# Designs tried in a protein design run: designed miniproteins, single chains. Part 21

Each design is a single chain, and the fold is of that chain. pLDDT is the mean over its residues in the fold that is shown.

## One batch from the design tools (miniprotein)

Design m753
Fold by ESMFold2-Fast:
Structure m753 (fold): chain A 62 residues (1-62)
Amino acid sequence: SLLEEAKKLMKDGKVDVAEFVRAAQKLGVSPEEIAKALREVLGRVRSYLTLDEVEKFVEKLK
């Protein structure tokens, strides 16, 4: 699952947004859905996601 892949990519409780986006695309999530979910989860531009933000992102894809 995307959550499991994100956990594997995590370093110090964070995952790089670029690495996370690549993982989501490999799992069949569309670029449009990724962009929409990232805008809803991130209140400002950042280079990383925390575990809580990854879980919120996955919830938005359902």
Scores: mean pLDDT 77

Design m754
Fold by ESMFold2-Fast:
Structure m754 (fold): chain A 59 residues (1-59)
Amino acid sequence: SKEELVEKAREAADKAVEALKNGDYTAFSKYLREAGKYAAESGDPEAVRYIVRKVAEAL
């Protein structure tokens, strides 16, 4: 469902941010790509806003 895709996008975004905080840029890149893929598949702009906000807060 679209809701499952949004949750997967959020989970991937959270993992990306955790990797970024730990200096693991390889894992950050991987999870950020996964988050973007799920957000695009969901078609929900809130998934994109969540990703952007979470990454911005970690910088």
Scores: mean pLDDT 87

Design m755
Fold by ESMFold2-Fast:
Structure m755 (fold): chain A 130 residues (1-130)
Amino acid sequence: MIEEIRKLAIEAMEKLAEELGWSEEQKEEGIRLVEKAIDQAEKANLSIEEIVRLIAATLVVLTARWQGAGLSDEEVLVLAGGATAEALARGLSTLELVRELADRFGLSEEVRELLLRVTEELEKKVKELL
C-alpha cells in the first residue's frame, strides 16, 4: 500500500514536471522531497488520507519554489507539513487545501487548475488501492 502511494506520488511529480517544463534536476529534487515527506509521515503514523494531503501540499510548495519562491528543501517540508496540519485542524479536503495553498503562494489560475487535476487523479488512484 504505502509503496504504491509512493509510486503514485512520483507519477504526479513527473506529470507536473512535464506540464510546467521543469528541468530534469528540478524533477529529481522534487521526487526526493516528496519521498522524504512520505517517509516522515510514515514515521509519524499518519493516516493514508493525511499522507495524501501531505503529498498534495508538497506538490504545491515545490511548484511555488520553482515559480520564484526562494524556498530551501527544509522550508518546503516545513511549509507542506504545516499546511497539512492546518487543513486537518480546519476539516479541509485535500482539494480545498490545494486551492488555498496555491492562492497563498499567488500561483496563476492555470497552474492552480493543473495542481487540482493532478491531486484529484492521485486521490482517485489511492482510493482504488483501499
Scores: mean pLDDT 87

Design m756
Fold by ESMFold2-Fast:
Structure m756 (fold): chain A 72 residues (1-72)
Amino acid sequence: GEEEKRREREEKEKEVAKEIAASLILVGTLLDVENGTATKEELEEALEASKYVKEEAGKKVAEEVREILKKL
């Protein structure tokens, strides 16, 4: 009972941490794109990170990164 609830909380906290980290990577990559300093490798890493973003805004950012990668 309590052990399962504790594991579920820890798993959710790890999921949230991954989502926050992924969101920061996406934001950083967009800033680098605006500054003309983004590399193909950075864009590919951001696209991989986008798999952990569940927010609609994050998904839109991931789609924009995908379009940029197609042009490279």
Scores: mean pLDDT 74

Design m757
Fold by ESMFold2-Fast:
Structure m757 (fold): chain A 101 residues (1-101)
Amino acid sequence: MTITQSPASVTVAEGGTATITATASEATTLQWEFQKPGENPELIIANGTESLTDSRFTGSGSGTTYTLTISNAKKEDTGTYYAVGMDFPMSRGQGTKLTVV
């Protein structure tokens, strides 16, 4: 399975909204991970839609297409976001770099 993310990078103003889309080559369940600069990735969205963090982070989608939306962006949201497929062997997208200005 291959997971493709778009965009590769996005810049938003504080209070803005960022949208990241992931497409899987076959039907799966995606999770979203966030990696702060210099830190290990952490799980932020489980089972495509279940937010494990701030309510500003929402997941939607099913099958082959999933979207992560970050509303009311804060400087602390700056980092890399990864879509990860749950099927074995696990597949990870290329990552999307978010910069909040």
Scores: mean pLDDT 82

Design m758
Fold by ESMFold2-Fast:
Structure m758 (fold): chain A 66 residues (1-66)
Amino acid sequence: MTYRVTLTGDEEQFAATVEELRSLPHARVEQLGPRTYRVTLTGSVEQEIGTVLRLIGEPHVELELL
């Protein structure tokens, strides 16, 4: 599945979340704008569910299914 990820919050929160996105296994991450990324998950369904739940739980992250 492919998701649009929008990072809200301040510079500190942004830096931490960018590092998290770049460390995702079985994912392709493309920067679309200064705070917007396209994330394509390429792993198993279980890995996808785990990643989505983790990102949805972040207070300064907006996730949209593409």
Scores: mean pLDDT 77

Design m759
Fold by ESMFold2-Fast:
Structure m759 (fold): chain A 68 residues (1-68)
Amino acid sequence: SRVEEAARLAQEGRRAFDAGDYETAARHYQRALELEPDDSGIQENLADAYDALGRTDEAARLRERAAA
């Protein structure tokens, strides 16, 4: 299901983030968010990955979406 695939991708993103691979983490979180665009947890996780990559404007927009 879409929810199960998004959860798997978010889990892979979290593992990559914990390993310091922020590019891979962002990619997995982006894919998860394509499946579940209104998931605030995934939006926040992607924002953290973007901050780690210096993509601070994109991170700020995702946090605004998560807070809505």
Scores: mean pLDDT 89

Design m760
Fold by ESMFold2-Fast:
Structure m760 (fold): chain A 71 residues (1-71)
Amino acid sequence: ADELLAKAKELHAKALELKAAGDYEGALEAYEKAVELEAEARVKAGELSEEQAKEAVEKFKEYVKEKKKAL
């Protein structure tokens, strides 16, 4: 879990840097990856079911697709 959470934190920080630089597409991709890793870590911790984690990730992927179309 620690490795996944650490990687998610790195990707979240990278997303903020990309957003500050005006790279909104890159920021969205980094956020999506961070959400995937955080969801996996939460499943391993017993905080979420695999089904709940998949639903949350899929909803975020749909959000990213919509935002990328607007860019």
Scores: mean pLDDT 79

Design m761
Fold by ESMFold2-Fast:
Formats: structure tokens, sequence, C-alpha cells
Structure m761 (fold): chain A 64 residues (1-64)
């Protein structure tokens, strides 16, 4: 589950044109690889806050 979420977040980071959203998505994916779900959730929420409405929806879906 964490590996699939990390892969999806990395895919969204590659597709993002916002460097801040990209950075937070990559940090969230790295945290998931370490099993740190709480830290991953914090970084994913930062990406959601900074992202476009479309990016927000995709990030929220990936984290469910």
Amino acid sequence: DNQKKAEELRKLAEESKNPEVKEYLLKAADALDQGDVETADKYAKQAVFLGSEEERQKIAEAMK
C-alpha cells in the first residue's frame, strides 16, 4: 500500500509544473518508503495546499 502510494505521488511530481508541489510530493513519497505515514501525510497536505484544484484532487485520491 505505501509503495503504491509512493509510486503514484512520484508520478504526480513528474507531471507537476509547480516546483514546490513537486518537492513536497517527492518528500511525501520518500517518507512512505520509510514507513513514516504521519510525515508523508504532512508533506502531501502541503502539496495539496500549494497545488492547483486539479493537482489537489489527484493528490487526495493517491493518498486514500
Scores: mean pLDDT 82

Design m762
Fold by ESMFold2-Fast:
Structure m762 (fold): chain A 83 residues (1-83)
Amino acid sequence: GELEELYKEAVELAKEAIRLAMELLKKAKTIDEINRAIALALRAIGAEIDAELAYKKGDLEGVKEALRRAKEVVREAKELLKK
């Protein structure tokens, strides 16, 4: 159903966000860049945890919120990866 589909999308985007944050960390040359990459990874992990908790509770709005947060981290990480 919709809950399961949105949960899967939220988890996949959170994983993508973690992958992008790891790419940023690999390219980081300064402490500020390292800290930014770590902060993005933690936000992505938080979104995945929130999605799992919301899904367990049958909370459709909670899953949608976690999905929005995961999308935001992906967007920010992609902008930072621009050369």
Scores: mean pLDDT 90

Design m763
Fold by ESMFold2-Fast:
Structure m763 (fold): chain A 75 residues (1-75)
Amino acid sequence: SLEALAALQAAATPEQRAALLARIEAAARPLLEAGREDEAALAALEELVRAAEELGLPEAAARLRELRRELEARL
């Protein structure tokens, strides 16, 4: 959800945000280049879940995991 993303961004330092963006791009870019946009979104959400867990945001991590499951169920 947008609230979970906002919480993650607020808790992260600029350095942690830059590292997270790099991880998302690395995970999603090959899938986007292959035209696999839904799989790229799943990969990006997985990195967001890991970041929320690393930052000690269990509620944000739980909401992002649910969003990932909902997206996966639609594929």
Scores: mean pLDDT 84

Design m764
Fold by ESMFold2-Fast:
Structure m764 (fold): chain A 77 residues (1-77)
Amino acid sequence: TGLEGLRLPKELAEEAIKLLEEEPLTEEVLKEAEKLLEEAKRLLELGRRSYPEEELKEIEELLKKAEELIEKGKKEL
């Protein structure tokens, strides 16, 4: 089904950040956020040439924020 499968790298990165900031910090939340981040990175690399440079920078900054939150979470668990 076409519509449910069309997640954008930005949306996945934002979902990972939201999960880490809004949910109680657990190992399960951390693992789910890591999966969202890895999928966002994969889709970004596949579509890298399709993004304007400004949008690409925004997505990369969101990915960096998600990575920093994941690393912080790992230290706090």
Scores: mean pLDDT 76

Design m765
Fold by ESMFold2-Fast:
Structure m765 (fold): chain A 63 residues (1-63)
Amino acid sequence: SAEVEVGARAIIAAAEAGNLEAARELARQMLKLGLEPERAQKILEAAEAGDLEGVLEEARKLL
Protein backbone atom coordinates (compact mmCIF):
# COMPACT_ATOMS: atom_id res chain seq x y z
CA SER A 1 0.00 0.00 0.00
CA ALA A 2 1.04 3.65 -0.41
CA GLU A 3 1.12 4.09 3.39
CA VAL A 4 3.52 1.14 3.80
CA GLU A 5 5.80 2.51 1.04
CA VAL A 6 5.82 6.01 2.63
CA GLY A 7 6.62 4.49 6.04
CA ALA A 8 9.36 2.24 4.63
CA ARG A 9 11.02 5.12 2.73
CA ALA A 10 10.92 7.31 5.87
CA ILE A 11 12.55 4.53 7.95
CA ILE A 12 15.24 4.01 5.27
CA ALA A 13 15.97 7.78 5.17
CA ALA A 14 16.22 7.91 8.99
CA ALA A 15 18.54 4.88 9.12
CA GLU A 16 20.76 6.23 6.29
CA ALA A 17 21.08 9.46 8.33
CA GLY A 18 22.11 7.36 11.37
CA ASN A 19 18.93 8.39 13.22
CA LEU A 20 17.88 5.15 14.91
CA GLU A 21 15.61 7.08 17.33
CA ALA A 22 13.50 8.28 14.36
CA ALA A 23 13.58 4.76 12.83
CA ARG A 24 12.24 3.32 16.14
CA GLU A 25 9.42 5.89 16.33
CA LEU A 26 8.43 5.33 12.67
CA ALA A 27 8.37 1.53 13.18
CA ARG A 28 6.21 2.00 16.32
CA GLN A 29 3.79 4.17 14.31
CA MET A 30 3.52 1.43 11.65
CA LEU A 31 2.70 -1.11 14.40
CA LYS A 32 0.10 1.25 15.94
CA LEU A 33 -1.58 1.62 12.51
CA GLY A 34 -1.44 -2.14 11.82
CA LEU A 35 0.80 -1.68 8.76
CA GLU A 36 2.82 -4.85 7.93
CA PRO A 37 2.99 -5.83 11.64
CA GLU A 38 5.47 -8.75 11.29
CA ARG A 39 8.03 -6.69 9.30
CA ALA A 40 7.41 -3.51 11.33
CA GLN A 41 8.16 -5.51 14.50
CA LYS A 42 11.45 -6.79 12.97
CA ILE A 43 12.43 -3.21 12.04
CA LEU A 44 11.65 -2.04 15.59
CA GLU A 45 13.72 -4.88 17.13
CA ALA A 46 16.70 -4.12 14.82
CA ALA A 47 16.50 -0.38 15.62
CA GLU A 48 16.30 -1.03 19.39
CA ALA A 49 19.37 -3.32 19.07
CA GLY A 50 21.28 -0.52 17.25
CA ASP A 51 21.44 -2.72 14.11
CA LEU A 52 21.36 -0.10 11.36
CA GLU A 53 21.99 -2.66 8.56
CA GLY A 54 19.13 -4.83 9.90
CA VAL A 55 16.76 -1.82 9.84
CA LEU A 56 17.69 -1.13 6.20
CA GLU A 57 17.38 -4.81 5.17
CA GLU A 58 13.90 -5.24 6.71
CA ALA A 59 12.58 -1.83 5.54
CA ARG A 60 13.69 -2.52 1.93
CA LYS A 61 11.58 -5.71 1.96
CA LEU A 62 8.48 -3.45 2.31
CA LEU A 63 9.19 -1.80 -1.08
Scores: mean pLDDT 86

Design m766
Fold by ESMFold2-Fast:
Order: C-alpha cells, then structure tokens, then sequence
Structure m766 (fold): chain A 63 residues (1-63)
C-alpha cells in the first residue's frame, strides 16, 4: 500500500543521506511525503521522518 511504499522510500532516503547522495535522499523523501499525504497520514511519525529527511538533504544541496 501507500504507507508501506513510503516506509521503503524513507529507508532508501536514510541510506542515501548516509552515503552523501543528497539528491537521491531528497527525491525519495519528497516522494514518501507525497504518498503519505495521499494516504491521509500527515500526522504520522513516518510523515515527520520524511519531512526531516527532505529538510536535511536540501540543506546539504543548498551549500
């Protein structure tokens, strides 16, 4: 389902961030955010994690 796919994307975003692939981390995190919005899970811990990852990745890209 949408939530399970978002969880996979969050995991991939974390791994990309650890490897310094900030663009991949940002893309996967944003995709997870979109899926969680479609699922109506914007108040979930998963949504907060995806937003945090997207924010961390974009800060690295904006240097």
Amino acid sequence: GLVEEAERLIQEAKEALEKGDYKKAFDNAVRAIRLLRKAGKTDSPLYKEAVKLATEAIKKLSV
Scores: mean pLDDT 86

Design m767
Fold by ESMFold2-Fast:
Structure m767 (fold): chain A 74 residues (1-74)
Amino acid sequence: MAAEEALRLLVEAAKALHNGDKEKARELADKAVELAKKAPEFAAGIYRAASELYRLLGDEELAEEYEKLAKEAE
């Protein structure tokens, strides 16, 4: 299911970030939030996890945007 795939992408994004590959981490996070749009029932959790990843990547604007979307999806 799209939600399960999105969560797997977020785990891989976190691993990429831990290994110093910020570009790959961002690409995987972007793919995860795109899948969340197709699975709105599970989007809140995915947006929240993506928000934390964007914050760790230094993208505060995207982090705040997805934190807001996570709250609206609840």
Scores: mean pLDDT 81

Design m768
Fold by ESMFold2-Fast:
Structure m768 (fold): chain A 110 residues (1-110)
Amino acid sequence: MIKLVQPESVSAKVGESITIEAVAEGGSIENLDVSWYRQKPGEKKELLIYNNSTLAEGVRSRFSGSVSGNKASLTISGLEKEDEATYFPAVYDEKEGLIWGNGTKLTVLD
């Protein structure tokens, strides 16, 4: 059973860049497509990235995704206060279905 392991929280300053990483344990994601979502308090999960690196409609080019081996990465450049959210990776496996990471809370400092 694949588990996506990510940090519980990360922080960076306005204008900086940050990378949130998820590492697969218990199986490989090398041949699976990774999606990234954000969830702000009181809101639904919003799709940011699909197929490892493709930006979803309406998502700013400050967001980028990459996969290397069993590691999926979401990078946010030029951090803004509006980027404060919890960020979730997801993969679909034919045997296990949709697998979610537990989320990383991003705090943006002044």
Scores: mean pLDDT 86

Design m769
Fold by ESMFold2-Fast:
Structure m769 (fold): chain A 68 residues (1-68)
Amino acid sequence: SESEKLRKEIEELEKKGKEALEKGDKETVQRVIQELLRLATEAERRGDLETAHLALVVAIELQEELKK
């Protein structure tokens, strides 16, 4: 399903963002955050609020880690 595909993309972006944080690659973390926000908006437009919320939560987690 489209929902399962989006959730998988979110999982892969979370891994990429966390790896970039460990390496101190702030530019990659910011790009991952922007991609997650785009996916959240797309999921919301489709009425998939659960997937939209998941993408937003991961984006917020990465933003908070980036501030540390």
Scores: mean pLDDT 86

Design m770
Fold by ESMFold2-Fast:
Structure m770 (fold): chain A 75 residues (1-75)
Amino acid sequence: DLVEEARRLAEEAVRALREAYRALAAGDEARAEELARRAEELLERAVRLAEEAGDEELLKEIHEKVGQAQAEGAA
């Protein structure tokens, strides 16, 4: 199921992104970089699968969740 796989990868990406911001706040730049890279890879795969599934609502959901995590990390 492409939709379920895309959702799972997107959730993992958001988790990794939040952990990256926490690591950065703690002064662990190396871990923050590692987690940010992982989040990017997971997000690229999630978007690709959502596009293959033709699920525009899922694409919107992924973008909104990533945007929320980025906004929270930048605050």
Scores: mean pLDDT 83

Design m771
Fold by ESMFold2-Fast:
Structure m771 (fold): chain A 58 residues (1-58)
Amino acid sequence: AEEEIRRLAEEAERAAVAAITAAADGNDKLSQEYAERAREARERAERLAKEAGLPFPL
């Protein structure tokens, strides 16, 4: 659970950085796709943390 939460949080951070990079390059579609992935991964990490009784962020 904790390892999964950490991996999802790291995936969310990487996707958020990728979204910023894509936006800087003028690729709005790719930026939106990465932003959505970041949001979904973060929401799942938060949900798993709550179910496991762990704080978020860890």
Scores: mean pLDDT 80

Design m772
Fold by ESMFold2-Fast:
Structure m772 (fold): chain A 51 residues (1-51)
Amino acid sequence: SEEGRKLLEEALKALEKNPDIPEDVYNEVRAQAEKLGDEELKRKIDELLKK
């Protein structure tokens, strides 16, 4: 849904701002992005995890 995508984008911004967030949170956001079919959001999360 559109609302779900907006929430995931906000979550991504929070992850970028707070580097000490646990890896499991990144994995949850990535899984939700995959359910929405948002490949761009998945890529952004993968980049954050690869740091």
Scores: mean pLDDT 72

Design m773
Fold by ESMFold2-Fast:
Structure m773 (fold): chain A 77 residues (1-77)
Amino acid sequence: MEKLIEVAKKIIELVEEGKYEEAIELYIEYLKEKSKEAGIFNEEKAKESIEKLKEKDKKEIAEKLKKLAEEFLESVE
């Protein structure tokens, strides 16, 4: 839980700085770590999907991740 709080805060910070791709990559790294423990994550497909996104789409996804991170932090604060 503590690590997810830290990841959520970093995602918000990166999106506020306009680092949309870094915010998405951080979220994917978090999912990789958690899903690797469960044996169900395919990192190559995730990276390929992100690489195909245009800047406009990356911004939209990063903004959605920021909203999810803010909602999560509100639920645990």
Scores: mean pLDDT 69

Design m774
Fold by ESMFold2-Fast:
Structure m774 (fold): chain A 60 residues (1-60)
Amino acid sequence: MEEARKLFDELAEKALEDPSLAPLVVHVASMIAVLESKKNITEEELKELVEKAREALEKA
């Protein structure tokens, strides 16, 4: 979860320079919010979130 939040923060920072990245920021934020609403997060769900956040940051 911490890795996904860090990648999200980096993506959000890039979005300040390029507003076209805003949809990717919203998408990653919604994924983090959904997983944080669960008390029992599986290792697979966490890994998928980190991978999706990294993909979004690389696409930025």
Scores: mean pLDDT 74

Design m775
Fold by ESMFold2-Fast:
Structure m775 (fold): chain A 59 residues (1-59)
Amino acid sequence: SAAELIEKGLAAASAGRLELGVELLVRAGASPETARKAAEMASQGKGREAFELALRDAA
């Protein structure tokens, strides 16, 4: 599901794997711009806000 792929993408971003996080978020249906923003937010500890942003754009 999109939500599972978003969770994996944000987890990758939080672990410092920003490019992988962006790729997974784009595969979930997020735009490249939203995927980059969400990955950056997750890397900064804003995981909940990042998830909501990515899910809204992908779903």
Scores: mean pLDDT 84

Design m776
Fold by ESMFold2-Fast:
Structure m776 (fold): chain A 64 residues (1-64)
Amino acid sequence: SELEEKLKELEEETEERNKENKEKLKKLLEETGDVMEYTKEGLIAVGDNVDELLKRRQELKAEA
């Protein structure tokens, strides 16, 4: 029970943190259209969410 409670808490914290990081990253990408290299390298610790957002941004740029 205690372990399950802690795991649930960590999962919620991780989800909240990821959501916050995604929002911050989106704002940064919107403000600075040409920061692909910096965003990828500087925010590598954010994990897969960074790659997903960068991929989406790249797709939009290719469409333009």
Scores: mean pLDDT 59

Design m777
Fold by ESMFold2-Fast:
Structure m777 (fold): chain A 67 residues (1-67)
Amino acid sequence: SFDEAFEKAIEELPERERRYVRLAFEQGIDKAAEEMAKEEGISKDEAYQRILEAVGRVVEKAVELLK
């Protein structure tokens, strides 16, 4: 299932990125970006870009695992 592939794809991320990707899916990307910006000492815009890139990698990997 996609849920199983998605969880496996998330496990491939580094621990810190894994937390933010999960937060983005549970509470939205705005919340994840705020959290990352505070913890990493970066701008919210930079955090947005990093989370979008990580989410993209997770989705691509999950789709690959379904084939």
Scores: mean pLDDT 80

Design m778
Fold by ESMFold2-Fast:
Structure m778 (fold): chain A 69 residues (1-69)
Amino acid sequence: SAALAQEYVATGRQAFEQGDYEAAASAFKRAIALDPQDAEAWQNLAEVYEKLGDLESAEEYRAKAEAAA
């Protein structure tokens, strides 16, 4: 449901703020599985991978965000 997808985005944002990038990535991937057109979830996932130093994956997920918007 849209409500469940939003809860995963909120959970991912909290994990990201805490520096728990693994938990953040997991939560955002669950949000995307429920709503693959959620540009915000893709953008947040890109930010997680940028923090992890995986710039290639970050660029890929940012492109997904633009396609979803």
Scores: mean pLDDT 86

Design m779
Fold by ESMFold2-Fast:
Structure m779 (fold): chain A 62 residues (1-62)
Amino acid sequence: VSREEIKELLRKHGVPEEYLDLAAEAIEAALKGKLEEMEKLLSKIPEEYHDKVILVLLELLS
């Protein structure tokens, strides 16, 4: 999955443009099994969008 595909899914789920790169990096870290890195990146995104990032991650793992 490309970063642009991840960003497009995040945008469809309502993540704002300003957080798309951070959210995409968090998903990429999770897909590589780097859970500590994912957690650090998520901490920089407002909590209200964390559910949306997790939904996109689950969609990519399906």
Scores: mean pLDDT 86

Design m780
Fold by ESMFold2-Fast:
Structure m780 (fold): chain A 70 residues (1-70)
Amino acid sequence: SVEEEKKSVLEHLEKLIKTYEELNAPKEKIEEMRKLLEETKEKLKEVKTYEEFQKLALETKKKLDEIEES
């Protein structure tokens, strides 16, 4: 279901942030990832279809990749 996929994405981001914190990644990178997590949580509340979910997931992945390359 879309709701299970939303939960999976949020849990993945939370685990990734925790991993970066444990590895003592730069604070700026951690803060950008936390901002992305909060933004994604808010946007997911408006998502009602799988198609909308896929579009948001692709956008989120692109932003995450940009943060990781910083």
Scores: mean pLDDT 84

Design m781
Fold by ESMFold2-Fast:
Structure m781 (fold): chain A 57 residues (1-57)
Amino acid sequence: MEEDKKKAIDALKAYRDQVTALGNELAKDPELAPQAQALIDEANARYKKGEEKVKKI
């Protein structure tokens, strides 16, 4: 159970990091920069909520 929680948090962190890297690449295009920022913001929000929910289990 605790090992599964750690794997879930690690997976959420990896997802956040991958979306942030993708968002930074998209931000190089001025037309995509607003969408890139929204993706980064959503990934951070999902990570925070996911971590809180995993810790409550």
Scores: mean pLDDT 80

Design m782
Fold by ESMFold2-Fast:
Structure m782 (fold): chain A 61 residues (1-61)
Amino acid sequence: MLSPEELLERMHARIAARLPAELHPALEAVKEEAIARLRAGVPEDEVIDWFHARVEELVGA
């Protein structure tokens, strides 16, 4: 089973493949913030939901 951090890394890689290169720094920042939230003790479900919401905003741009 993947750790939450490993899951976020794999989700990031798959999403990055779908986005223009100019959005990659923003996506990386979202991933780093999600990992920081996990390490700060924010529940995994809340972090994953937050990550999905931020990604949807980036994809919609």
Scores: mean pLDDT 79

Design m783
Fold by ESMFold2-Fast:
Structure m783 (fold): chain A 65 residues (1-65)
Amino acid sequence: MENAEFYANVAKGYVERAKLLGAPEEYIKKMEEYAKKAEEAAKKGDAKAAKEYAEKAKEAFEKAL
């Protein structure tokens, strides 16, 4: 559970940083969708899915900046 929650928090961290840096709203929305999916996976104890969504949030963050 804690490992999956860690990845959900990582995905949320990318959303927060993107907002602070003024990233385009389209990319922020995509990162928020991935963060929500990571949180849902974490609630189910699926660390693998949470990690995959966190990585997708990271890719969206890197593409936005």
Scores: mean pLDDT 82

Design m784
Fold by ESMFold2-Fast:
Structure m784 (fold): chain A 69 residues (1-69)
Amino acid sequence: EIEELKKEIEELTKKLVEAAKKKDLDTVRQLGRELNEKLEELSKLDEELAKELGKYADRQATQAYLDSL
């Protein structure tokens, strides 16, 4: 349950980073929405873990996007 959501969030984050590096904004928007939905579901079970994974995803995607500029 929580562990499954965590793995899904980590996989979506990895895909989001790859899309950000390619400047594929349509894919970034789609993956961002999917990631947010999974984070919202996780926050109902473990709010602190959801915040940590959300910050991790944001940092990874932002850095990848900046590195692509």
Scores: mean pLDDT 80

Design m785
Fold by ESMFold2-Fast:
Formats: C-alpha cells, sequence, structure tokens
Structure m785 (fold): chain A 79 residues (1-79)
C-alpha cells in the first residue's frame, strides 16, 4: 500500500539521520513528501512532513530511537 511505502521511506530517512547522513535522510523525506502529497494533498502533506522532520531531528540528536520515532509518525499518518 502507499502507506507502507511512505513508512518504509520514513524509516530509511530516520536510519540515515541516526547515522549522521543528513543528505540521504532529506532524499528519503522528499520522496515521502511526494507520496503524502499524492495521497492527502499538499496542505495535509506539509503538516505530516513537519511531524516527520521533528521526530527525525530527535533521532539525529540521540533523544529517541528510530523505532520510537517511526511508531509516533505512524500514529500521525494512520487513519
Amino acid sequence: SVDEEIFELVRKALEAAANGDIEKALEYVKKAYELLKEKYGEEKALELIDKVVYELLKVRNGEITVEEALKKIKEFIKK
């Protein structure tokens, strides 16, 4: 499903951020944003990507794990 593809891209972004590869993390975030925009429209996609970026920064700073961030993001996106 599109949601599963979005979650896989988000996971890869979070893993890249945890490894300090910010360029790679942003590539995955951009891909996830395009899929979010297609499914939910631009306004909703921006709201969701803001939440993704917030959790990604917490992973980058060592404040939470990739698994914890992904769980929170799934809760924001899931209907």
Scores: mean pLDDT 85

Design m787
Fold by ESMFold2-Fast:
Structure m787 (fold): chain A 58 residues (1-58)
Amino acid sequence: SKDEEIEKLEEEITELTLNGASIEDILKKMEEMLELTKDDPERKEYLELIIEQLKELS
């Protein structure tokens, strides 16, 4: 289900963040999660804000 795919991506993003992965790798996973949340406007807006902030750090 979409929820299981989102949960998996959240776990992957958390692991990347804790292991000090590149911002590029984190952004890629966040953009994948954004596509899965297109029908959830609140989560989509939150993810878009985080993606924008990470892009500014790149």
Scores: mean pLDDT 78

Design m788
Fold by ESMFold2-Fast:
Structure m788 (fold): chain A 107 residues (1-107)
Amino acid sequence: MEEVKKKAIEFLEKQIEKYKNDPKKRAEVYTRLGLVYLEMEDYEKAIKYFEEAIKLDPNNADAYTLLGEAYYKMGDYEKAIEYFEKALSIDPNNNAAKYLLEKVKEK
């Protein structure tokens, strides 16, 4: 299972180079990299890649939701709330951000 995740990371890193001139596709690849690291519980790397994704596509509500989730898992509830609220400001119907924001505010 870990070998599969390592191969996924290698593939996604090659896709970043492939999409050097396509910021939107590159942002999608960074979001996928962040998600792989989030699943590996490497929250520091997950945060780094989600931040790269939002830098390239600042209207990506899902990337902000995932960034908030990474901070929530690290115990940084203030940062988690900030990013969930940002996701909802972009997409008020983001059910994941709504659910996670309600959950973190009860802490």
Scores: mean pLDDT 85

Design m789
Fold by ESMFold2-Fast:
Structure m789 (fold): chain A 69 residues (1-69)
Amino acid sequence: MEEKIEKIKEAVKRYEAGDPDALGELSRLLVELVKEGYTPEEIIEKVDHPVVKRLAKMIERGLAEGAAR
């Protein structure tokens, strides 16, 4: 988890710097962590940023809704 959290922090810095590819990279890293069994809350505790909070919650909700069908 720690290595991917560091990559997320770097992607957040790139996003804040105006990198158009950073949002896609953040989404990919967050999907990987959620699929590994980490919760959005655990990810948010490590990276306190609005974009991370939004994407992590959307990803978990999407996976939960898919499994509930």
Scores: mean pLDDT 74

Design m790
Fold by ESMFold2-Fast:
Structure m790 (fold): chain A 68 residues (1-68)
Amino acid sequence: KKETEELVEKAKEKLEAGDYLGAARYAFQAIGKDPNNAEAWEVLARAMEGLGELGSAAYYREKAKELK
């Protein structure tokens, strides 16, 4: 779980830098380790919005809501 939290923090850093592809990659890794981490799904949704992948973003945002 701590490793998952570190990956989520790295994904957030990439989002802040405007590196949406990097953010998505770290968020996918976090989800791979803990698919119940709502924050990882939320970060992935934001990364997909930044990439213009609005359908994927909506799906991942829904996943984050299901886990809260």
Scores: mean pLDDT 82

